# Ledger of designs, part 107: designed miniproteins, single chains, continued (5)

Each design is a single chain, and the fold is of that chain. pLDDT is the mean over its residues in the fold that is shown.

## One batch from the design tools (miniprotein)

Design m19958
Fold by ESMFold2-Fast:
Structure m19958 (fold): chain A 81 residues (1-81)
Amino acid sequence: GSLSPEGLEAEIQRALVDMMIHLVLLEEERLYKEGKVKERLKPTPEQIDAARDRLLAEHGDEIRAGKLTPEKVREILKELA
């Protein structure tokens, strides 16, 4: 097999977090362009990496259970901005 069970689990969690980050950033960009938010959320690659690390470390069980919310992802991204 190409991945161990542990490696596959880590890969799936990372992919889910990356998907959620991308969706939140797309929504925030849309809201900014529509004038619905005053501040543009445009994190650096380092801030995105820090957000991913925090989500995986603190919310891994929620990610696995499909309970990670866009609101939680947005909160962490804004804290690091």
Scores: mean pLDDT 80

Design m19959
Fold by ESMFold2-Fast:
Order: structure tokens, then C-alpha cells, then sequence
Structure m19959 (fold): chain A 67 residues (1-67)
């Protein structure tokens, strides 16, 4: 798998986990976990935080659409 594909997989996993989160604490844990995984793939801390924040926001949006 290419580096880009690995990064996308981590982001998609973060989105799915955020959509399943029951509490704000769980959302924070998902964000931190996603940041760590992205940094392990060589993403900078700044970009990892940005991607993780986006993943959590998208997951919340999906959860809200699943009425």
C-alpha cells in the first residue's frame, strides 16, 4: 500500500470511530489515536492534528445524518 493509501485508511478509521463514539471523551480519544497513527506514518504533528480534527468532524456529521 502506498503512503497516501495508508494515511487515507487511518483517516477513514478515525471517521468511523468518531461516528460510533458515545461521549465527548471518546471523541477526544479517537482524535488522539488518529494523530498518533498519522505521525507513525511520517505525517507532521501539525498536519496530523488537522487531519484528525477533520476526521472527527466528518464522523460527527455522519452520525447526525443517521437519524
Amino acid sequence: MSKGQQILRVVFEGIAEAARAKTEEELEEVKEKTIKKLQELGVSEEEAKKLADTAVKLGLGIRELDE
Scores: mean pLDDT 80

Design m19960
Fold by ESMFold2-Fast:
Structure m19960 (fold): chain A 97 residues (1-97)
Amino acid sequence: NIVPNDHPGGWLGTLENLLSTEAKTPEAAEAREKKLKEVLAQVQANPAAVAAAIRAMAAAGSQFDLSILEKMLELAEKNNATPVAAAIREVIAKLKK
């Protein structure tokens, strides 16, 4: 479902939680893996919507974990999701400055 639902519900809430949460335990790492699979489905189904969501979260002042952004960038590039890769690169560049 690529249409935003109630937050933190739906894929948009999953994406926001994924990008802002560090996996500190094996259980958290497994949960992150499940969230990555859900987000990857949206990246493949509608990359423009995912890219817009990442930019909107950044504009709203969302705090991102750099390590998950780099991992999402690798997945976006591997899946040829050019709009998503561009959005993530923009956010990473801002975080490094």
Scores: mean pLDDT 71

Design m19961
Fold by ESMFold2-Fast:
Structure m19961 (fold): chain A 71 residues (1-71)
Amino acid sequence: DADLEAGKRALAAGDYETAIAHFRRAIAADPENREAWANLARAYLALGKEAEAAIYFLRAGYSVEEIQAAF
């Protein structure tokens, strides 16, 4: 997925807003793309938005216990 890969590059570069935009487009194309949800969560976590990150990790299929271990 071109948007998933572009989002991952933006995330690695610290461009979290650009990463979020790309991951949202990847999710719009495939709402079951767990990797896109997980990376969206990582971008929100990098911005200090823990509550939003937790919601997106949950949508990615992570358990509450796994999310707590990451925080």
Scores: mean pLDDT 84

Design m19962
Fold by ESMFold2-Fast:
Structure m19962 (fold): chain A 90 residues (1-90)
Amino acid sequence: MEALKAFYEAMMKSQGITSDEELEARLAELKARAERLGTEEAKLAYHRTLAILARLRGEPVDYSAFSPEEREALERELEEALAEFEELQK
């Protein structure tokens, strides 16, 4: 559980995000893009970002925007990324 928080902080730092304000601004831009384009791909990209952040924070994830296959792919990608991050921290 501590590993998820460390991974979240490392990801934020690697993206140049050092504050909740910067993260909120990036999420707002992704949401605005999804609304502007109105495509399922753009909406899915926004919801995927929210799901990743929720998982890294240990919060409940809203999968309503995902197909079963997309959910499995996302969970697998997160599991593999976290395992790789933990290995690098040894």
Scores: mean pLDDT 72

Design m19963
Fold by ESMFold2-Fast:
Structure m19963 (fold): chain A 97 residues (1-97)
Amino acid sequence: PSEEQIEADVWLALAEIYIALARKGLERGEDPDVVLETIEKAIEQLEKALEYGANPEDVKRVAEAVLEITQAAEKAGADPEKVSELRKRVEEILEKA
């Protein structure tokens, strides 16, 4: 594998770690808006993974997980406007994958 492929795999792994942290935060009763900040970090890592040529199937799988945790944060009381912004960014990632 190229260095770019290794880089893409690392960015995907980081996105999944931030998603896991966001889930843990919600389970612990963390402020849903703080959880959105963690979700935004996951989206940033996923955008990098796509830039470096991550497998489209893996990008779609992680993007779906981001959409699920974002919806959970909204149900917990997160800012609906910020949720809508993050959802749009994930939909753009899916379009490019």
Scores: mean pLDDT 87

Design m19964
Fold by ESMFold2-Fast:
Structure m19964 (fold): chain A 77 residues (1-77)
Amino acid sequence: MFVELSDEEKAELEKEIQRVKTRADELGLSPEKRRAALRLVESAHIELVRTPDPEKQEEIRKRRERQLEAIFATPDL
C-alpha cells in the first residue's frame, strides 16, 4: 500500500512535517487542524513520490501549499 521511500525522500517528508508542526504551534492551531495539516503533507508527499512527471509534481506542490495556507489562514483558536 505504501511506497518505499528513499532516505532522501524520508528526510524531505520529515522536514515538511517539522515545518508544519512549528507553524501550527506558532499559530496556536487546534489539535484537529494540526492533524489535518500533517495528513495533508503526508498524503501530498506520497502522491508526489508516486508521480514521476515533473510538471505534475509541481502542481501537487502548489496544491499542497494552497491547502496548507487555507488551514493556516482560518485559525480562530
Scores: mean pLDDT 75

Design m19965
Fold by ESMFold2-Fast:
Structure m19965 (fold): chain A 66 residues (1-66)
Amino acid sequence: MPVVLSPELADALARLAGAYLRAGRPGEANRAAREIVDTNETQGEQAALDLADQKLADFDRRVAES
């Protein structure tokens, strides 16, 4: 039973994964993607989008604070 992602959620996942991969963190990219997909499956698309936005904001904050 494949997880069907909306274009919006797929784009959010691509942006988040791209940010972690550019930072040399493929394990963190994989973990974040799994958490977002699980959230979409259990709590719905809006919760998954909110989580993706939160993770991007937290990543950007950590980079800015370094």
Scores: mean pLDDT 76

Design m19966
Fold by ESMFold2-Fast:
Structure m19966 (fold): chain A 110 residues (1-110)
Amino acid sequence: MAELAGELIRAVIEGDEERVRELAEKLGLDPERMVKSDPQEVIDMLAEQEGLDVEELRKMSGAEQIHLLFKKGHERVLAALREYYRHLEEQGDLEAAILASMLEMALWVL
C-alpha cells in the first residue's frame, strides 16, 4: 500500500487523471477530489485517513514530521512525502532534497 501512495503522488504531479482515479479508488480516497488536488492536499488526506492531526503536523518541521511518521509506522504517508519532495528537489529545492533522502532511508529500514 505504501507503493500505491507513492504512485498516486507521481500521477498527481504528472496530471494523469485516469491513473489518479484508479489509485485513489484502491487507496479508499475520493477519485474526483484527488484529480482536483495538489500533491500536498493528497498527502494531507492520506494522513487524515490514518487518523493523524494535519494541523499538528503542519506545526512541525519537515524533519520532525518524518521522525513522527517513522516512529508510528505511517509508511503510506512517508512514501507519498518521498515522491513529493523528490519532485521539489528536481525544481531546485535543496531542503526538499535533504528531506527526500531522509524519507528514502526511513522507508528502506521499514
Scores: mean pLDDT 85

Design m19967
Fold by ESMFold2-Fast:
Structure m19967 (fold): chain A 87 residues (1-87)
Amino acid sequence: MKEEKLKKEMEEAKKKLEEYLERSRKLSEEAKKALELAKEYKEKGDEEKAKELLEKARELILEEASESVLAIKYASEALANKKEIEK
């Protein structure tokens, strides 16, 4: 019966990992777009708009880093549960 609980926890950890990986990819793409737009506005001399976009990109990168830390945590939990089942 304990094995069923560990398998369930591993499946849930896998789902969470996949969710966080998807969110991380989306945030990375949004950050890249913001950086490209910031470069364009800077080249056009719109420093105010470029600053806003750079700040947005930084916030998205920080959010992505947070999601990546959570993904690592859930991956570690899944690996620990797998090791316990394999014993």
Scores: mean pLDDT 77

Design m19968
Fold by ESMFold2-Fast:
Structure m19968 (fold): chain A 79 residues (1-79)
Amino acid sequence: SKFDEAYKEIDKILEEMEKTARERLAAGEDFPEVARELGIKFFKKLDEILDKYGLTKEERDELVSYAVAKFREKLDELR
């Protein structure tokens, strides 16, 4: 389904963001700055995904809740 495709694309972007965050932190960059910049990029891409797949309001709300929770979880792991 389009919902499953959107979900999979969000998971892929989360994995790419985590890898980028780990690389930047390993290079000695500040955690707050890395988190801020990656957050801006992530939520911009999330908006693009939500617009792309023609989802219902309920499906969009579910994906936003999922994406926010998983992004926060991954940032907490990097502390």
Scores: mean pLDDT 85

Design m19969
Fold by ESMFold2-Fast:
Order: sequence, then C-alpha cells, then structure tokens
Structure m19969 (fold): chain A 61 residues (1-61)
Amino acid sequence: SKEELIAEASKLAKEGTKLAEQGKLEEARRYFEEAARLLEQAGMPETAKLALKEAEEVIKK
C-alpha cells in the first residue's frame, strides 16, 4: 500500500541519516536513494526529490 511504502521510506531515511553521522557517506547515499525510490512508487515524486536534496545536505556536512 501507499502507507507501507511511505513507512518503509521513512525507516530507510532514518538509517541513512545514522550512517551519514558515522561518516559512512556512500552507504548513507544508497539508503537515501532507496527511500526516494519508494516515495516515487508511492506517487510522491516531488517529496522524493526534496528528500534527496535534504540528504545531499546531510552528506555534505
């Protein structure tokens, strides 16, 4: 369902943020990309683009 895709994307984004905080930037990027893919499948392409932009800012730190 759409709700399940959004929930799974949220879990992946949280794990990506945790990995980025640990300096595992390439792993974090993969988690954020998968989260965005799930948001696109949920019919939220603009939310997916925004999430990727926010993720790039986290990774750049």
Scores: mean pLDDT 81

Design m19970
Fold by ESMFold2-Fast:
Structure m19970 (fold): chain A 59 residues (1-59)
Amino acid sequence: GEIEEIEKEIEELEREIAELEEQIKAETDPKKKAELEKKLLEKEIELGIKLIQLGVLKL
């Protein structure tokens, strides 16, 4: 169902965020690091939106 789909998307986003955080820690190029940090922020925003959607559906 829709709830299960959003929960799966949240889990996938949490994994992607963790991977990006590790890539940022390992990255030595400032330009590439900034691009990774931008991707991290975008994924964190997407996660926030999905968590709100899940909360509404469980209401």
Scores: mean pLDDT 86

Design m19971
Fold by ESMFold2-Fast:
Structure m19971 (fold): chain A 63 residues (1-63)
Amino acid sequence: GSHQKQILSLIGQILRLIGEILDLEAQLAKETDPARIAALQQQIAELQQRLQELMQQLKELSQ
């Protein structure tokens, strides 16, 4: 259909963001410095917001 290329692009972006979030969460799990914990949590939250935006776009294209 007309959305196939856009759907594949969104899936690719979603997978990359999931990989980035998992890497930051792995770093967070090993971190003991409160300032760096706060910075990692902020970065994860920002990427999670972007992931939700892409997932919403994917949902709209899949309907």
Scores: mean pLDDT 86

Design m19973
Fold by ESMFold2-Fast:
Structure m19973 (fold): chain A 102 residues (1-102)
Amino acid sequence: PPVRLTPRQQALADAFRRGAEEAVKEYEKETGVKLEIVSFEVRPAGPDRLLARVTVKTESGAIGSAAALLDVRTATPEQSYEAGRKMARDAVEQALAAEKAA
């Protein structure tokens, strides 16, 4: 069952998801590889922190994952969007490294 988020946390979660989705599509366009976002995990990590994780998968089934901690008090949706972009790129690089090592 999904964790219930506040409207503030939900806005940060939505921005993170958008950033991650756009970064994955950008990476596919630039590299020609096929990628799938398997999951987004967004949950409270203490009273003032939100953990946001993205997991990506290659066509071979190799998986990569990366997470950011967002400060709910100060983070903007724009910062959350940029975190999503970065975490998605990190997850893709992990998945591709795992694929090459197999």
Scores: mean pLDDT 84

Design m19974
Fold by ESMFold2-Fast:
Structure m19974 (fold): chain A 93 residues (1-93)
Amino acid sequence: VEEAIRLLVEAADLAAEAKSKTKNPKAQELLEEAIRHISRAIRALNAGDIEKALEHLEKAKELLEEAKKVTDQPELVERAIELVEEAIEILRE
């Protein structure tokens, strides 16, 4: 669980960097929403609610994938997606 939280903090930081650097307003909106879902997942994990955390991470992944399609910072968003996917795999063990 601690490993998953570490990965999610890094994913949120990468998404925040992508949001700050992107010039596309739709990408900024999608990245902000993804960051909120990652934050909710971390809170759920701290409360011991793995199922709720997974729901938020699935939503965050969808939003990051949509942001990647429209952003001028696709590499940062792809790295964030990879970290979210790794956290999901750890939590499903």
Scores: mean pLDDT 87

Design m19975
Fold by ESMFold2-Fast:
Structure m19975 (fold): chain A 65 residues (1-65)
Amino acid sequence: SDSERAQELLRKAVEAEKAGNFEEADRYYLEAILLDETVPEEVKKKARELLEKGDFTPGISKKLY
């Protein structure tokens, strides 16, 4: 399910942060946002734009939630 996929992506994001891989962590957080039905469409639009650009400041995903 999307919920189970989102939880797995959040787990991977946390592990990436612990390893110092902040860009990879941001990608996992942004992908999790897209699968979360409770997240507003405006936030999902920003998440899609950041993923498409692939050029974002580490930690940017945390500012969307």
Scores: mean pLDDT 75

Design m19976
Fold by ESMFold2-Fast:
Structure m19976 (fold): chain A 62 residues (1-62)
Amino acid sequence: SEIEKRIEELKEQAAELGSKGDGKGAIEKIREAAKLAEELGDKELKELLEKSVEAAEEALAS
């Protein structure tokens, strides 16, 4: 679906931002992907993306 493709694009953008040291930008893209996963009704994907955000925020706080 178009939403699934957008989620993958956001994940790729997050990886690119993370590789450049923009952890905050990467987290923002993953949050957008999590919102789309919720709209898609994919609870498992939403949970995985939200856990990724929490882990990344914890890493930035260190």
Scores: mean pLDDT 83

Design m19977
Fold by ESMFold2-Fast:
Parts: C-alpha cells; sequence; structure tokens
Structure m19977 (fold): chain A 61 residues (1-61)
C-alpha cells in the first residue's frame, strides 16, 4: 500500500503544508519541498519512513 500512503501524504502536504513547530517561512518552504521529494522518491514504506526521519533530524535544532 506504498502508493496509497504516498498519495495521501503528498495530497496533505500540497493542501496543508508541512507540520510546523517553530519554523520561519523560508524553512517552511524548504521543508515542504524536501518532504515532497522524499515522499516521491521512496520505493518502500521503510525507505519512506527513513527519508522522513532524516528530514526530521535535519530540522531538529
Amino acid sequence: KLEEVKELLLERLEKEGPVLVNLNEEEKKKLEEEEKEAIEKAESIDELLERLAELAQKYAE
């Protein structure tokens, strides 16, 4: 069900943007673009989770 998960996550991201906690507008835009790419490039649920975890780590300040 990878494709269903990817579709739901991409649709949510496009309509609502990333879930923000203490991000400025520039960081928000960058995270949104990177999250979209991570979701689109994932070829398995494990890879999807790994890519999203890497983005979360990158923006953990």
Scores: mean pLDDT 70

Design m19978
Fold by ESMFold2-Fast:
Structure m19978 (fold): chain A 56 residues (1-56)
Amino acid sequence: AAEEHRAKGEEYAAQGKYREAAKHYELAGRIYWGQGKREEAEEAFAKAVEVAGKVK
């Protein structure tokens, strides 16, 4: 479910695994968007962009 991918994104981000975190936030955003949950989708995509920016 979208919530599971969001939670995994949070877990990976806490571990410093920003690539994995971004991937899971993006998946959550896509699922939320498909469900018509635009606010949740936009938040998830914003988190994906934020953590992707931390990959060096």
Scores: mean pLDDT 81

Design m19979
Fold by ESMFold2-Fast:
Order: sequence, then structure tokens, then C-alpha cells
Structure m19979 (fold): chain A 85 residues (1-85)
Amino acid sequence: SSMEEKEKLHKELLKLIGEILAKIGEIFDLEREIKKLEEELKKTTDEEEKKKIEEEIEEKKKKIEELEKEIKELLEKMKELEKKL
């Protein structure tokens, strides 16, 4: 039964690791998209178009902040599970 509990904890840890890696991947994708938008912003002369690009950059930055918070929560869950091993 203690062995079964360890197996369960290992499966949960692997799942959390997978979720963390997926979120890190999403952050890297968003950072690449922001970089492209920042380059586009430098080349844009229309004020309305600049505003739209700036708003899209801000939305992507907010999503990164949300993903970073989620990763921190998952890391804390992982730490608590590791204490039970």
C-alpha cells in the first residue's frame, strides 16, 4: 500500500512536470510573438495600427504573467508531493 502511494505520487509528479513544460513552451511562443510585434511596431506609421499592435503586445504580456503564476503554483504542488516521497 505504501508502494502504491509512491507510484501514485510519481505519476502525479510526472503529470505536473508535463504541465509546467507545456506552459514554459507557451511563454516562449508568446515571447517570440511579442518580439515580432515590437519589430512591426517600429515599422508602423499609422497611429491606429500602432495602438492595435501595442494592445496585442499588452494582452500577450498579461498571458505570460498568468502562465508564470500557474507555473509557480504547479512548482509548489510538486514541492509538496516530493515531501511525501
Scores: mean pLDDT 88

Design m19980
Fold by ESMFold2-Fast:
Structure m19980 (fold): chain A 67 residues (1-67)
Amino acid sequence: SLAQTIADILGTKPEAIKIKQDEATGLYYVEDVEGHYYRADWFIQYVQEHQTLKVSEELLEQNKDNI
């Protein structure tokens, strides 16, 4: 599932991931337990390009709250 994929990338549980859809753009956003927002399409692209569910904390910091 999308929630499982994102949870694996963030190093958390799928239950901790909240997925929201912006009605104006139709884009999906992920809210973590700390209230940061990420674009869901960014995580999908990352997995496709790197063939991994792991991402560095530095890379996450660069992409958080980029809504």
Scores: mean pLDDT 67

Design m19981
Fold by ESMFold2-Fast:
Structure m19981 (fold): chain A 57 residues (1-57)
Amino acid sequence: MSREQLLENAAYNAVVGGGLSPAEAAELIRRHLGIEASVAAVREAVRRGKALVEAQA
């Protein structure tokens, strides 16, 4: 699994599933996955992850 896929899954689950802000999700992703991501990158990852989940539903 690529770092991009891990970021998208983690960001979607943290923000949409967990109710965290993008900034909180970025910190959690850095801490647990070791992935350095800006708040803007996390917002984009959430948008892509949400679109993917909606397409699969």
Scores: mean pLDDT 77

Design m19982
Fold by ESMFold2-Fast:
Structure m19982 (fold): chain A 81 residues (1-81)
Amino acid sequence: KVANDILRVLELAREAARRGDRERLLLYVEDLEKLAEQLEDEELKEKALETVRRVREAVARGEDPTPILEEGIKEIKELAA
């Protein structure tokens, strides 16, 4: 269930990023971090937290985080299957 919630939040974050809605994106990234901390699967948790960190870094640099979110969604889907 937590893995499915993570994927849902990642897809919402990607949509926010595609719209240039940085404020909403950062709220979804905060939700993602909270969900990731609940994961018992260490590999899935590390990947989710890495995605959080990389997105925050991209936003701080004024860079488009959409490719990072797309990569994270792909990798987390593979791990959650």
Scores: mean pLDDT 85

Design m19983
Fold by ESMFold2-Fast:
Structure m19983 (fold): chain A 59 residues (1-59)
Amino acid sequence: MSEAVKEAEELFLQGRYEEAVELLRKEPDPETAAKMLAMARQLRLPEEVIERFRELAES
């Protein structure tokens, strides 16, 4: 994984979801995005956030 992917995972764990989405848009990693999508659904995050990770996972 790139440094940006690791940083995105760290941001997600800190609750900084928008910044995590921005990093994954710059350095696409569908596998990591799918993992974050599953976590976002489990945490019952807003549908808008879930949709962003779904878009990234499908890329």
Scores: mean pLDDT 79

Design m19984
Fold by ESMFold2-Fast:
Structure m19984 (fold): chain A 61 residues (1-61)
Amino acid sequence: SDEELREKARELEAQAVRAVIEGDYAAASRLLRETARVLEELGDEETAARVRQSADRLAAM
């Protein structure tokens, strides 16, 4: 369901934030890419694209 997908996206974003705090930018980037995939499944392609950009920035750190 869309509600379950939104909840999953929120949980993945929370995990990505924790990874950033821990200095694990590779894990944060991976988690944000997973978040973007879930958002694409929801049809929110614009937000997914922005999340992917954030993941790419973290992967470059």
Scores: mean pLDDT 88

Design m19985
Fold by ESMFold2-Fast:
Structure m19985 (fold): chain A 94 residues (1-94)
Amino acid sequence: KKEELEKKIHETVRKIGEALDAGNVDEAIKLLDELQKLALEYVTSPEAKAAIKGAVDDMKAAVEAGDFRTASILLVSLQLLLVAAKVEEWLKEK
């Protein structure tokens, strides 16, 4: 169910935040790969999937550059994309 994916996404986002706070590049990149996989399973539209891939790529670039502030801002943006996808699914079930 989507609820299990949401839980895994929330856990992964929390761990990414911890890795960014620690300046742990390797762990952040690993967790971003996991987040992309989970997020792509969560969303259905090709447009949402493309947006998620782009956001994850931008976050990886920021992390690799040591720009953890930009990576944290992009993480918030990615979470908003996932909320929008959830709202769209909720509306379609009506």
Scores: mean pLDDT 80

Design m19986
Fold by ESMFold2-Fast:
Structure m19986 (fold): chain A 80 residues (1-80)
Amino acid sequence: SLEEMRRKAEEILREVEEYLEETVTDEEKRREILERARREIEELLREYEEGKLTETQFLMRLMAIRVEAYVEAEKAARAE
């Protein structure tokens, strides 16, 4: 259901926020990475609501967004 997918999206976004808080000291960089992840998740939820994605496709792409955010966090931390 859309409600369940929305709940999973909120969980992933929380995990990204927590990882950024622990990993990246630059507040501006944390906000940039989090905002990008949030925007991508919002777009993904719209595609799911429009019937463009199956539940499995939604979850796989949601996991990819988390991985990308973690990679960007690691890059930002290494630049500090």
Scores: mean pLDDT 88

Design m19987
Fold by ESMFold2-Fast:
Structure m19987 (fold): chain A 64 residues (1-64)
Amino acid sequence: TPSRREVMRSLGLYAAKKGEKAGLSNDEIAEVVQLAADKLAAGYSPEEVQKIVDEKIEELVKKQ
């Protein structure tokens, strides 16, 4: 079973890669990565965090 730190790292990488692919700025990528970390710390599941990350990336892309 992955450790909490390994899950956090994997979700941070997921958020960063997806944000980069979506054309987000470095500041926006950092915002999405921090959001993933904050939601995991708040007790959201990895699956819920991925959905929140996806929705935040879509919001930031629409802002462009």
Scores: mean pLDDT 83

Design m19988
Fold by ESMFold2-Fast:
Structure m19988 (fold): chain A 83 residues (1-83)
Amino acid sequence: MEEALRETVRGMVEIVEEKVSDELTRGVLEIALAVMLTTSLKSENLEAELKLLEEGKKRLEAAETEEELKETLLELIKRLGSL
């Protein structure tokens, strides 16, 4: 399960690297993804965390603009703030 979480977040980082042209914005979003991964790995329910991250990855893949991608990542970051 831990490896599946890491692979899902790695895929999300790859999507950000492909779709975000601004290097500073890309770096900030990659840091946010790393923080999300570390928080999810500390969860008592890794399967629920994996499902949430998998849905997030699908939404990032579907994002057609940088604005949509940022909005999706902000929604995922708000999950961290609810901890």
Scores: mean pLDDT 77

Design m19989
Fold by ESMFold2-Fast:
Structure m19989 (fold): chain A 77 residues (1-77)
Amino acid sequence: GFEEFKKELEEKFKKAKELIKEEKFEEAEKIFEEAVKEYKEVAERVLPPEFWEKVEKELEKKRKELEELKKKVLEEK
């Protein structure tokens, strides 16, 4: 169900954070954005529209966290 896609997104998000710490920024962005695209496509099919805003906010928060981590890694070296 949708829960499996949320779990997949969380696993890809964790992997993206590890890749950013290794300075593999391009690979991290690619894996995360691919997971985001699939998660949004599934959410739009299975969730009522009222939950789409919550999904978008969750994805934006995760994307911002990755951007902040990337900046920190670049600034601390």
Scores: mean pLDDT 80

Design m19990
Fold by ESMFold2-Fast:
Structure m19990 (fold): chain A 69 residues (1-69)
Amino acid sequence: SDEEYLEEVRRLAREHLRPREAELERLNRELAATQDPERQIELGTRLVAISMDAVNEAIEEVRERRRRE
């Protein structure tokens, strides 16, 4: 089921984000404090990249687990 697959990916992505929580909090604080549009784009891009890395790691882990079944 696609729904079951997406839920497993979401669960694992949260686990992969845990060690990055301090960096995410720092970037979010900087983003909230800055009035520079270029800096906002830079910080936003970094936040997206961290989130995408966690999701990609989760997808690879789900694929590896399912390949063993």
Scores: mean pLDDT 84

Design m19991
Fold by ESMFold2-Fast:
Structure m19991 (fold): chain A 85 residues (1-85)
Amino acid sequence: ATRQQIINAFMQEFAARDTNGNGTITRAEFRAAIQRVAARYPQISAATIQGFMSNFAQLDTNGNGTITRSEFRTAINRTLRQFGI
């Protein structure tokens, strides 16, 4: 799969989790989105999943347990780049 196909899969998961349209997701929803995409794309290893969760923590600077759609995209892009995907 291309990087863009993986990014598109993550953005579809964000839309599915953001059913109320508030433009944010929780840490638990983020983890669930990663696990669902990882099940479809073997390039996303256990180490990559840890990378996603670390990037979530860095972007959640106020510690409220949520990130915006833009921060979600940033976390995905940073992690994929870090792992050469």
Scores: mean pLDDT 78

Design m19992
Fold by ESMFold2-Fast:
Formats: structure tokens, C-alpha cells, sequence
Structure m19992 (fold): chain A 87 residues (1-87)
């Protein structure tokens, strides 16, 4: 869980995850996009989330607690995207 001592880097990473999740949701709801375009978009968002996960794990400014929380959030979003891609 984020606490008052949480780093600016942690907040920036959480914001980036939120933006990617919002973009994925908007693409899924966009009637102008084909199913193939939606799939390609979700796969791109998934790849960007995996990059953010790796970035967070490699960042020495983040505590182990912040890393554990962040990777947990990313893993949950990835699971949701994988479910959409499987449908």
C-alpha cells in the first residue's frame, strides 16, 4: 500500500499504469476500431505494462514494499488484458 513516504517515482509509475489501463478500456469501447485493431492495441498495452514492471523492479529508488505493491497491481491488469485477448 502507498504511504506518505512513497517516492515520486512510485506515484509516476502508478499514474502510467492507470493511463495504460484507461487507454485499453477506451480502445475496447471504441466502435470505430476493428477486433484486430483492438487486439493489436491490447497487445501493445500489455507489452508496455511488462516494461513498466521490469523498470520498477530495476529502480533502486523504490523500496521492496513499493516494488511488491506495484508488480501486484501490474500483474492484475495483465491478467485482465489476457482474459480480454483470450475472448
Amino acid sequence: HPFPATSDVFFELVERVGALANEAGQALGDPSLSEEEKRAFLERVRAELEELRAEALADPRLSETEKAFFTGVVDRVLAALDAQLAA
Scores: mean pLDDT 79

Design m19993
Fold by ESMFold2-Fast:
Structure m19993 (fold): chain A 73 residues (1-73)
Amino acid sequence: DPGLERIRELVERAIREARELYEETGDPRFLEIARELEEALRELEENPSREKALRALELAERALAFIEEAKEE
């Protein structure tokens, strides 16, 4: 499923960026974001469904928006 693969790639990117910002800033919010995304990705991999995919996508999009805002500050 190309859509599911793209969602996984987006979530993995969000995890990497959150972890990188945590290493750079020490802000625990980025660690929490990475943890939540890692959990969503694990759930999606163990039991793939449209609902899980949409949830993971929403979490990743919100995380990436927050990360981008933080990078500009």
Scores: mean pLDDT 82

Design m19994
Fold by ESMFold2-Fast:
Structure m19994 (fold): chain A 66 residues (1-66)
Amino acid sequence: MSDEEVVERIVELAIKAVNGDAEALKELRELVENSSEELIEKAIEEAAKVSEEAAKMLESALETLK
């Protein structure tokens, strides 16, 4: 999976998780755990353009991993 595909998938899963999708939250955690901090930071920036709640969820996920 390319870096852009990973970022896009993280953003998609974060939006779904914010809307109450438990499966998306599980997939998001696995993907974030297997992704570099740089990719997660890029996903936060992209999510912030679409949804502040999704960006906040990704920031929280990054803190949980660190």
Scores: mean pLDDT 79

